# Designed miniproteins, single chains, continued (4), part 41

Each design is a single chain, and the fold is of that chain. pLDDT is the mean over its residues in the fold that is shown.

## One batch from the design tools (miniprotein)

Design m13486
Fold by ESMFold2-Fast:
Structure m13486 (fold): chain A 87 residues (1-87)
Amino acid sequence: MSPEEAERLFREGSRYFEQGRLEEARELFEKALEIYEKALGPDHPKVAYALHALAQVYAAMGRREEAERLYARADEIYRKTLGVALR
């Protein structure tokens, strides 16, 4: 699947999240994340963006520990991307 398909899934997941449909939002963000990781690699900024969105869904579900882990992964990707660019 293409990054364009992941973008569509991400947009749909955001709509479900805004509606309070957290399980549907989680599933769509997880699918978008998988596509971004496979298409762009695990350290791409779009992967960090999807991880951050998924973390917000887990936080809304009361799954604080899972949300914190996802936020940490997103931050690590931004750190790696910025660190390489600043070398």
Scores: mean pLDDT 81

Design m13487
Fold by ESMFold2-Fast:
Structure m13487 (fold): chain A 75 residues (1-75)
Amino acid sequence: GVTREDVVELLERHPEATPRELIALVLERIGRADQLDAMLAIARSVLPDVDLDAPLRELSEAQRERLAQLLSFGL
C-alpha cells in the first residue's frame, strides 16, 4: 500500500501536477493503473470540493490532507 507520508511527498514534489495525475502516479506505483477510472469516480464522490484538474499547488492544506487520506486508505 501507499502511506499518507508517501502521498504528501508526491504532493510536494509535483506541485504543477493535478489530483488526477497524482492519483494515476499512486495507482501506477502500486500496480493498479487499470483502476484509474474507478478511483477518479470515488474521488469525485468523496472530495466534491477538490478540482481534480487544477494544479496541486492551488489546493488548500485541508484539501491536500483529504486527498492524501483517500489515496492511503481508498486504494
Scores: mean pLDDT 80

Design m13488
Fold by ESMFold2-Fast:
Structure m13488 (fold): chain A 56 residues (1-56)
Amino acid sequence: DVEKEKEALKRIEELGENATEEEIRELAKEAGVSETTMRNYLHAIKLQKEIEELRK
C-alpha cells in the first residue's frame, strides 16, 4: 500500500532525532519494509543534519 508507505516515511522524517527504536520498528511494518531499511533511511536523514551542523 503506497499510501501507508508514504505516510510512514513522512512520519520518520518528522520524528528524525526523536525517533525511538520502537517507532522505527512500527513504521517499518506500516511501510512494508524491513526494520533495517527504515533505520538506513533515518540514518541518512541524521547524517544530513550532522553535515548541516558542521557548517559554521
Scores: mean pLDDT 75

Design m13489
Fold by ESMFold2-Fast:
Structure m13489 (fold): chain A 80 residues (1-80)
Amino acid sequence: MTREEIIELLREVIEKLKKGEISAKEAVEILRKKGITIEEPKDNEELIRMLEGAIAGLEKGIHSLDFEELNRLGVRAVIA
């Protein structure tokens, strides 16, 4: 999964969470199926904050995915 594909996926998941189309549990499962593991969020608000932080971090990185920064945000991306 490329950096841009991860950003697009995270944006779609945030949008669905904000619209109430999916729960935090459903969002975590969607991301897990795409190789993104998230530490168990307390609620939808925490998950949205984590994902928005991950997008901001990825957008600042021009040359590489900072997996260490993603891990600090409770998001782990697995390259398959």
Scores: mean pLDDT 69

Design m13490
Fold by ESMFold2-Fast:
Structure m13490 (fold): chain A 89 residues (1-89)
Amino acid sequence: SEKYLEEGNKYLGQGDYEKAIEYYEKAIKESPEGSKLRSQALANLALAYLRAGKYEEALRYAQEALKIDPKNAVARAVLRAAERALAEA
């Protein structure tokens, strides 16, 4: 639901990555498979994991978002950042 996506965005902006992840997971669960909303929620979930330093999870969710929408700018940015972080680890 757009409401859960917006709530996730609010917590992400506040630096509360745990709550952001929780609300993005709720948004994904309520969004139809293959929908643009699901791709956006997956991309934002990946961004929350990236900011939390959870690079493997960030990579996985960014890849899932790109399977639905290959042009998702957030997912593409998170994918590159997570790949760099994992290569340096």
Scores: mean pLDDT 89

Design m13491
Fold by ESMFold2-Fast:
Structure m13491 (fold): chain A 71 residues (1-71)
Amino acid sequence: KVIENVEKAIEAVRKGDYDSAIKYLTEALVEARKLGLQSAVEYLNKAIRAVRKGDGDSAIEYAERAIEEAK
């Protein structure tokens, strides 16, 4: 499930585990693309970019927006 993977990613970011966060966000992104969830895909791409920059706060914000779009 897209939402489940994003929730795991948010938890990983909160723990400072950015490698796991990228893994879960990427799994959510692949699933969101398959489901045609365009807005969720946009926020997931922003979340992954934020994690890669070391910006955990922005990553969580974008990930939470992706969950809202995937509901």
Scores: mean pLDDT 87

Design m13492
Fold by ESMFold2-Fast:
Structure m13492 (fold): chain A 68 residues (1-68)
Amino acid sequence: SLEELLKKLEEHAKTLSGEKKEVVEKAIEALKNKDLETVERLGVELVSRYDDYESAKLLGEAAKELKK
């Protein structure tokens, strides 16, 4: 569910620091606002700028739940 994925993302964000943490937290807020364009953009940024495939994968799964 989206609720479970949001909780997992919030717990994951607590393990991060600096700019990467800020990007993940912005993506969580975008998910809560159903802003799929921002979620997609920030997911790309996590991979391209930070090589953070784990955060991007979690965001992708949450975005998939929003499309249901």
Scores: mean pLDDT 84

Design m13494
Fold by ESMFold2-Fast:
Structure m13494 (fold): chain A 98 residues (1-98)
Amino acid sequence: SLKEKALEALKEDPNNAGAYITLARIYLEEGDYEKAVEYARKALSIDPNNADAYILLAEAYLKMGKYDEAITAAQRALEVDPSNERARKLLEEAKKKK
């Protein structure tokens, strides 16, 4: 499975930010928002300028009803990648919910 491949990649290289992004995305899709946040934060500890990790944080926080945290994460994604349409839409959605 994709989850097992990501976990195996982390056994070979625990600094594989992409594998943490993959796990964050899988847990987000499964509805485990706390684990999605955990793995996205792990990716950011390795690569603090990873727009995908901030986008996954924003999506997870939005799903949890943590709108202030979702706004902050989406803003950080836009600081890394100002043209990112997904981050912009997440920011707009979180602001409307607040």
Scores: mean pLDDT 90

Design m13495
Fold by ESMFold2-Fast:
Structure m13495 (fold): chain A 90 residues (1-90)
Amino acid sequence: RLEELIEKMREIVEKEVSDEELEEIIRNGSEIEKTAARLVLGIREALERLPVGIEIAEKVNKKLKEEGKLTREAALELSRKLVEERLAEE
């Protein structure tokens, strides 16, 4: 069962199945296919947040730099650390 789940996730990643196709699998697939599709979508959503997180950190750092509170380097380091920790968990 677990091996089958891992194999399904690998197939989805290898074939670059679209998010729309994954949502279709979540609606109409078997229980194991639904679980695999949900996990892959969750991972993709987390990865898609990386550029947004960095961009937000740059905007926050710009505002705080105007107020004399933080450097751009400190804000970018914090953002990269959070991104790396999230990737390591997934």
Scores: mean pLDDT 65

Design m13496
Fold by ESMFold2-Fast:
Structure m13496 (fold): chain A 58 residues (1-58)
Amino acid sequence: SGEEKYREAEGLALAALSENPENAEARRLFQEGRRYAKQGKYEEAAELFLRAAELAMK
């Protein structure tokens, strides 16, 4: 489900950001993802969280 995908993606982004909190771009994408999740747009939120995780892992 979209809600499950968003929660899993959020967890991945949180873990990645905890290892590299200095990545401002990843932090912005994470906050954007939270904004979409609050609107119930779980698919878009999951995509943003996955992008944030990818950037934070660099």
Scores: mean pLDDT 80

Design m13497
Fold by ESMFold2-Fast:
Structure m13497 (fold): chain A 70 residues (1-70)
Amino acid sequence: TLSDSELRALFRLYDRDGDGTLSAAELREMLRSMGFDPSDEEVAAIIAAFDRDGDGTLDWDELLAAVRAL
């Protein structure tokens, strides 16, 4: 299990655009590095559940909610 500081470091590593959000592809690779193996459909469901803005990406607060739900 990753600490919040380790999760923050991974978020910054996978936020390739530096805009403070993760795309579906970036989220999937981040979750895989944490020991999860989500399908594309599972990643899409996570984003749909926690992406309140409907832009198809997760910011830091949305990511924390999603990871804590896993």
Scores: mean pLDDT 76

Design m13498
Fold by ESMFold2-Fast:
Structure m13498 (fold): chain A 87 residues (1-87)
Amino acid sequence: MEAEALEFAGEETAEGLRELGLEEEAEEVERLARRAAEALRAGDEEAAAAEGERLVEVLRRAAERNPEAAVVAQEAIAKAAKRYEEA
């Protein structure tokens, strides 16, 4: 469930970032979230943490370009939490 929630949050964040015109950051978020989820499934907590740190850095860069990117990320995380709490 943790890896699935992370992938979903990444996909939702990427979609919201694309709507804001942050297409490069959206693609990077999607890629990093998928890598982190793959690391979690493999039991590689160090790799998952490293990809998570890169994901946070991309989100900071997106928020510097458009502050609405932070809201998009928060909404995506909330949607993931709700979806995977009910599953």
Scores: mean pLDDT 81

Design m13499
Fold by ESMFold2-Fast:
Structure m13499 (fold): chain A 67 residues (1-67)
Amino acid sequence: MLSEEQKEELKRYLIEELGLTEEQAEKVVRLAEEGRFTEMGVYLLLKGGVSVEQASEVSKRAYELAN
């Protein structure tokens, strides 16, 4: 489970570095907290408009924060 600080750090990264909306960033954080990393990656590619490399980096960061 992600702490509130870890959720805010991930959300900030998604918005500031990847250009996601607050709603999109909140969805990604929620999927990461639930351990749904495959669905998170698909969401980032299809709705977030990020590259495969960027989606992979987000998945790695979220996994490291959750473990």
Scores: mean pLDDT 78

Design m13500
Fold by ESMFold2-Fast:
Structure m13500 (fold): chain A 69 residues (1-69)
Amino acid sequence: GDARSQAVMAVLNALRARGFSLAEAAAGLAAALGAPQSVVDSLMAAYGLSREALERATAAARAELARLA
């Protein structure tokens, strides 16, 4: 729904403001929302993301999601 789309956009914008790329922000948010590991692995492979970058983006996404709750 629109509320979920707004929350996703708010988290992505916050991560981008922190210096994350859109790919890092999207992969981190997907992981934070409990996306299957296969989806996260596909995003990492497609965009050349390191495990460190993913872990950092996932932690940041979790913090932003907690702020919206």
Scores: mean pLDDT 82

Design m13501
Fold by ESMFold2-Fast:
Structure m13501 (fold): chain A 77 residues (1-77)
Amino acid sequence: MRERALAVLRLALALARAAGDERAVEELERAIRALEEGDFEAAEEAARRAEPLVREAAARLSDAEKQAIRDAVLAAA
């Protein structure tokens, strides 16, 4: 579902921004735009490219930082 996929991408984007990973941010912003436009193929490709970058970015953040980011994203939704 669009709303669930968008929420996951927005959380990943917030994590990438907090970690300062500009490449992950760019790919996630591309994925979000594609999903909002209904281009599921482009969204999937961008998300696939972002996945390893987001995983590495998240590994650099503490559990407390990840929780604060999750809370901020939920508050903005």
Scores: mean pLDDT 78

Design m13502
Fold by ESMFold2-Fast:
Order: C-alpha cells, then structure tokens, then sequence
Structure m13502 (fold): chain A 75 residues (1-75)
C-alpha cells in the first residue's frame, strides 16, 4: 500500500530530523516521494523538508514532514 509506505517513511523522517540526523531525514523524505510520485500536495512539503534538512534546519524539516504526513493521512 503506497499510502502506508509514505506514512512510515514520513514518520521515520520526522524522528530522524528531531534527532538531528539530517542524512537519514533526507533518505526517508526521498523514499516518501518515491512511494507517492503523483501526489504533488505531498511532494511539495516533503521536498521543502529535504531542503531544510540539507541546510541543517532540522526543526523546519520535521515541520514540513509533519505537514506532508497530515496530507497523506487524508488520502
């Protein structure tokens, strides 16, 4: 189930970002996009979260991943 895969990856990405693990946060964000490649409403905040993690802003990365997770929950 693509929705459940994206949810799992976003939850792991949030935990990684909150732990300051930017590499793992970026990895899980990319996997979430791969699970839902046609869902632009999810892709946009995940891409912003990946960008924030690359810049070392892990709080902002977690916030964007939480926003994406909320959207996935409604799919």
Amino acid sequence: MKKEEAKEYLEKGIKAAEAGDGEKAIEYGKKAIAALPDEQEVIAPVTQGISAAKEGDYKKAAEYFKKALEIVEKL
Scores: mean pLDDT 83

Design m13503
Fold by ESMFold2-Fast:
Structure m13503 (fold): chain A 91 residues (1-91)
Amino acid sequence: DTAKLIAELQKLRDDALANDDVPLTEKAAEALHEVLNMPREVLEEMMRRGVSVKAALADAYIRLLEKYPDAKVLPDLSVIDDLADALAFDA
């Protein structure tokens, strides 16, 4: 259920924003632009506001699911944690 997955991603994003997780870096932002088709302007604004990598990643998947609800772009929420950790480690 795409609607349930979007709700879980929204909660993950909100929790990440509240808990001051690892901030979004230029390298992580470029990866989100290239892989998840996030606009650079949105990512620049997120970096300027100190949005976390996990929150930005959750928002990217919410955007993809809303725009392409029939596409299987995320298997489960563990992918967000794995990708956020990889992007944070590489930053």
Scores: mean pLDDT 71

Design m13504
Fold by ESMFold2-Fast:
Structure m13504 (fold): chain A 59 residues (1-59)
Amino acid sequence: MLEESLAILKALAPEYIAEARALGMEDTAARLEAAVAAGDLVAMEAAVIEIAVARALAR
């Protein structure tokens, strides 16, 4: 379960990072990149949620 969630988030991370940068969320994009490199599932989920919320509110 945990390993599968990590693999899915890592696969989706490039799209979320690109979207965060398009929204001007450079710090969030950098945090997601660092979380992916560290394999930190909690940090990855937090960054992805921040990006998804910002996307929904901004566009």
Scores: mean pLDDT 78

Design m13505
Fold by ESMFold2-Fast:
Structure m13505 (fold): chain A 56 residues (1-56)
Amino acid sequence: SASVQLLRERAEGLREVAERFEKLGRDTGSEQYAKSAEVARELAEEYERLAEELAA
């Protein structure tokens, strides 16, 4: 249960980070922010999948 909770919180935090990087990428035109947003989204999805597997 504690591990599932931690993974879920990590996924949530990463989604917020991804949103922030996407906004920064649009405002600045920075490719680095756009790539960072994609990486954060992928990590969030991975953490969500791990939480689902552990909860099963």
Scores: mean pLDDT 86

Design m13506
Fold by ESMFold2-Fast:
Structure m13506 (fold): chain A 89 residues (1-89)
Amino acid sequence: EREKVLEEVKEKIEKGEKTIVIDADKLEESDLVEAINEALEKGINLILIFDDDKKNFSEEQAKKAAQILLDKGVIDEEAAKKLVELLLS
């Protein structure tokens, strides 16, 4: 499962997506560091979601958090949708 998450990140980077959303708790520390370094080298915005983030969000709060990041230009609409999905899972 962790390998699948890292592979999805690599696929999105190869497709030229500017923002990647990752479930950080599903990655080993070494894989997480690799993903961060690759994103930084390619100038890609990386949003990391932890299990503790998921425990504190209602649907309204998750949508509001994603909207704030979207308004700041940190993420695009697809990444905002993914962020809400991960925070509510």
Scores: mean pLDDT 66

Design m13507
Fold by ESMFold2-Fast:
Structure m13507 (fold): chain A 114 residues (1-114)
Amino acid sequence: VTLTESGGGTFPEGGSVTLTASASGLDFSAAAKAWWRQAPGGPRVTVALISADGKARWYDPRVAGRFTISQDDAASTSTLTMNNLRREDTAVYYNVLINEDGEFWGSGTQVTVV
């Protein structure tokens, strides 16, 4: 299994960014997808979750209304669209695929809000 995040960088407060995770080596349509973040010196926390069929979504209250999780099974991609960025959104963001075999983690992508 290979899972790679992209789209990170440095962004202005109030700006927007879309993070994309690309997967290979598994049945992407059978996996639930999560986006986690880890702020410097902090724990890893779940920010968004989408069911394998794409019909159920969950968001952390700190990002609800600003972040949107989606998936494209044909492309084997999961995206996190982050609107109205706050300095507190500065973190490494990880995509996680969850299926019957367990959890598969990407290497992470850094988002810095200035």
Scores: mean pLDDT 85

Design m13508
Fold by ESMFold2-Fast:
Structure m13508 (fold): chain A 61 residues (1-61)
Amino acid sequence: SLRDELARVRTVEELRRLAERALAARDYGTAQDIAVRLANLGEEELAREIAARIQELRPRP
């Protein structure tokens, strides 16, 4: 699963690619966790971009 891959990912590039796969799979929970991890690694702009894409793609309540 994408969650299992997230536990093993170590680089920003792998996190970015995993985020694209999570968004394509509509796994917004995993995509959000990736964005948080990227922000903690100092990739604040990339994390913000992913968070914005999650908001755009999620069904509106």
Scores: mean pLDDT 81

Design m13509
Fold by ESMFold2-Fast:
Structure m13509 (fold): chain A 60 residues (1-60)
Amino acid sequence: SRLQKTLEELKRAIEELEKELEEFKKTMDESDVRQQVILGLLEIAIETGKLLAEKIEKKL
């Protein structure tokens, strides 16, 4: 189904974003409060996306 295909693409995108974020953390300036806030927001967004993907998968 279209929804199942979209779900698989979403899961792949989330996994790729997690890998990119971990690499980005290695190069970030830990003393920059704005970068820390942005990092926190991105982590929340990724976590929320994962929870939504799991919830959708269980209803398919």
Scores: mean pLDDT 80

Design m13510
Fold by ESMFold2-Fast:
Structure m13510 (fold): chain A 74 residues (1-74)
Amino acid sequence: SKAEEYFNKGLEYFKQGKYEEAVEYFEKALEYAKPEDKGGILMNLSAALKKLGKTEEAEKYEEEAFELFASLPP
């Protein structure tokens, strides 16, 4: 899927230490993601933002991810 394609590209950039590019592709992945897939993307987006020193923004996405995980069936 488009979401999976963008997410994998984001992970690739993150592994290379290219955190700005990782954020860009994780945000693109989020736009195409189904609700059940958003939590994982948001956690990775948060991690990339923390690497860039954007702690407050990262915390907001992390909270959103936790809320989504709490609403999903086990």
Scores: mean pLDDT 82

Design m13511
Fold by ESMFold2-Fast:
Structure m13511 (fold): chain A 83 residues (1-83)
Amino acid sequence: MIEEMRKIVEEMEELLKELKEAIEKGDIEKAKEILKKMEELYKKLVELFKKVPVEDILEAIGLVLRAIGILEEAKLLLKKAEA
């Protein structure tokens, strides 16, 4: 479980990079599509978190918090780009 959660967070970090690049190019529609993919990954991460053994809980909490930070940064960047 924890390795799958790590991979999801890494994928979300790559998507944030792609979202920033899409915004820089003025491709707001692509940025919105990337955000939707990030939201689906976060949903999967939360489902995995519910199945984490007690011994991995602290690490899993850290991964979820990191994912929340990535997702909120993506939302803020898109909101600024649409203004």
Scores: mean pLDDT 87

Design m13512
Fold by ESMFold2-Fast:
Structure m13512 (fold): chain A 83 residues (1-83)
Amino acid sequence: MRRLELEAELALYTAAATIYEKAGDYKKAGEYYEKAGRLAEELGDYERAAEYYKKAAEAYEKAGDEEKAKKAKEKAKELEELA
């Protein structure tokens, strides 16, 4: 039951991230990809989590937020090692 709620939130966050990315709001796109990554981690899906943090890093780079981009890249690497 909680897993279904997390999967639903994950779908909403990834949809939001995609919409903001298409709109050129890369800062919000990165924030929603990070939220999706955290939910994927909570689900134990480290492969999906790594993908979302990687997308967050790309979005933050496009937004000019190098600090957030670096942190997201480091998080993605950690999760890739767990997957």
Scores: mean pLDDT 84

Design m13513
Fold by ESMFold2-Fast:
Structure m13513 (fold): chain A 69 residues (1-69)
Amino acid sequence: SMELMEESRKEMAELARELVEKAREYLEKGDLKKALLLAVSAMILAGTAGDEETLREARELLEEIDEKM
């Protein structure tokens, strides 16, 4: 059902936001590899969920991480 699909997308969007938060924490700690993996995961989940805001944040975070590597 489309309704069940929408619930799954909401859960993926929520997880993506949590992964962005964790990626920022690891970036602040200087763990660039973990920050990168978490940010990439967040980008994939946000993109799949159609969460444009979180996807944009994840992309910006990935660019910041790449500049520091």
Scores: mean pLDDT 85

Design m13514
Fold by ESMFold2-Fast:
Structure m13514 (fold): chain A 54 residues (1-54)
Amino acid sequence: MVSERIRRLNEMAERAAKATPEEAQKLADEIYKEHLDFLENREKVTREALKEAE
């Protein structure tokens, strides 16, 4: 999962370099949103792991 997320971020960075300034800003916002979603998913995974550990 982590390596796939890094690969996606890398692809977005490459697109940002080729995109117009406006598109680059939108991509940055999307990357930031995905980072927040990653943190939320991490909390869910921790919760599920705790249930299994019991």
Scores: mean pLDDT 72

Design m13515
Fold by ESMFold2-Fast:
Structure m13515 (fold): chain A 144 residues (1-144)
Amino acid sequence: SEIEEIDREYGREFAKVLDLPEDDPRRRAVRGLHYHRLLLVFDEKGLEAYKLLQEGIKLAEEGRFEEAIELYKKAIELDPNFYEAWLNLGELLAKQGRFEEAIEYYEKAIELNPEYREAWLKLGELLEKQGRTEEAEEYREKAR
């Protein structure tokens, strides 16, 4: 029962946050996986990092920004290649006015997944808000 609730919540939400084509077998597999099957797709650390990211998103939506930051940092510590954790931490830091830190986290998300246009767009918008217009235009061009 508890496993079935985790499967219904995390399987659907995970499929939404993956930047994979709808016809990708991995994205399709995630939607139908039980908790034990998720461990076959991700190692135990990757699954834990994903759970921390989801909880951090909930806390950030509640305005509990400091707690959300700590969960995102822990997700990154468990899976340093989890570009969505870098992206979400950058976005939350930008919302707090911590712009230079947000830039570093967005740049790391781009380094890990250069195909993810949203990271390029968010960084370009942040640079423009700082008056760094020439740099902002370079990042927007790469977002295409």
Scores: mean pLDDT 76

Design m13516
Fold by ESMFold2-Fast:
Structure m13516 (fold): chain A 98 residues (1-98)
Amino acid sequence: MEEKIEEAKEKLEKALEEAKKKLEEKDFKGLVEEAKKALKYIEELIELGEVELAVEKADELLELLSKAEEEANLEDQIDIGVVMVSASVLKVVAKKLL
């Protein structure tokens, strides 16, 4: 369990860093792909019992996606919005487990 938690944390941090780079590049499709990876690792952290960390990382992801949505065109805003809804749902589920 401990090793899986550390692996999930490392992969999540990498996905969040790549998402931030994609935002700087205005690559919103790449941002959405990295954000989807971050969602998978947040979900894995919830399953592994790292609920408080999962909430914190979901908030970080939501803040990043909110900034991206303000700059994106309509098509990319829809894709970003879908990921934001998914992150919000995971955050609500995680908070209920606290």
Scores: mean pLDDT 85

Design m13517
Fold by ESMFold2-Fast:
Structure m13517 (fold): chain A 65 residues (1-65)
Amino acid sequence: SLRVELAEGLIRIAGAVYGEVEDVRVEGDTIHVKLKEETPRTEEFKRLAEKIAKNEGVKLVIELV
């Protein structure tokens, strides 16, 4: 799905800016994000990732490694 691909790309870019993102994977219509640690910057990343997922109509799962 183009929406899933766009959301994945945008989330990867956000992850690169904020750091602490270990992995981003797509399974069907769900984007899975793994974080190494939680910091104030990763909380900002989570808010952006949730907005991206909502705008593109995809599911998002964020986990600590």
Scores: mean pLDDT 81

Design m13518
Fold by ESMFold2-Fast:
Structure m13518 (fold): chain A 62 residues (1-62)
Amino acid sequence: MEAVEEAAEAAGKRSPESVEKAREAAEKGSPEKARELAEGLNAGDAEAAYEASGELLRAAGL
């Protein structure tokens, strides 16, 4: 659980509001990227979670 919490904290510290908004937008247009973000957080892989959140922001045009 600590690894999952660290991954979530690492991704959220950059911009939790933007990540959440982009995730919801991507779920409508790109559910694949939203799934990758969730998998990264669950696996405790901060790098994968951060990269996926960046791609979600790009997909949402942010």
Scores: mean pLDDT 57

Design m13519
Fold by ESMFold2-Fast:
Structure m13519 (fold): chain A 94 residues (1-94)
Amino acid sequence: SMNDNTQQAIRILDQTRRIVDDYVNQNPSNTQGQQIRSVVDQAQRRVQDGDYDGAIQLIDQGISIADSDPDSSFSDTVRMLLTVGRSVIQDIRS
């Protein structure tokens, strides 16, 4: 159901947020990491508010920022998780 997919999207974004929070706390000088943190937090709030289009826009922004990050391991993990979250949110819109 739409509600079940919404809960799944929230869980994926919460997992992504925790990984990003942990990374940023250990790498406070990484500007891209801080920007990813901000957009992931905003995307999670948009999903909770039922603004799925706004959430997808923020997720796409997060993926774009990850592409410019010098830490490829962190960027690859974030890109993977955000891509999965985006897919779940698209299923809500279907």
Scores: mean pLDDT 84

Design m13520
Fold by ESMFold2-Fast:
Structure m13520 (fold): chain A 71 residues (1-71)
Amino acid sequence: MTPAEVEAAERADITAQVDALIEELKKYGEENPDKKQEIEKDIERVRADVAAGHPLAALIRAAVTLSLLKN
């Protein structure tokens, strides 16, 4: 494998993890309607990070948000 192939695979994996976390955040929002608006704003920020080409930043944001909501 070339370094470029490894980087592409890593970006794909990170993006898949972000998508999974967004789905979990959406589910949490549906189960907790009082927090739904806040969660939707956080999901929008995560998507903005992905659109800006920062999937790792998006992953960290999504993971931190979900962790804070569950505690």
Scores: mean pLDDT 80

Design m13521
Fold by ESMFold2-Fast:
Structure m13521 (fold): chain A 44 residues (1-44)
Amino acid sequence: MKLTPEQIKELKERAKSLGVDYRVLVLILNGKIEEAQKLINEKK
């Protein structure tokens, strides 16, 4: 399922406050917590 532009905006705003890439939040929503952790560690 595709994310709506509004959902992407919400994720980007959340990611900005957390200081992470919004893809991290997308992975968390898909239950891929381990991959989200990896992206956080890459942090650049």
Scores: mean pLDDT 73

Design m13522
Fold by ESMFold2-Fast:
Structure m13522 (fold): chain A 55 residues (1-55)
Amino acid sequence: LDEQVERARRLAEEAAALKKNIDTPEQKEKYSRFEEEARRLNAEVQAQIDARLAA
């Protein structure tokens, strides 16, 4: 869990960094895909944490 949480946070930070460098439509598309992937990972990690807290 800790490793997954750190990975998800790392991905979110990289997405934020990419956002600062958006200059082209291609960059925007790449950022959008990256942000979606990070969101999915965060949702999965959160579900795992919630399951642990409930048990």
Scores: mean pLDDT 73

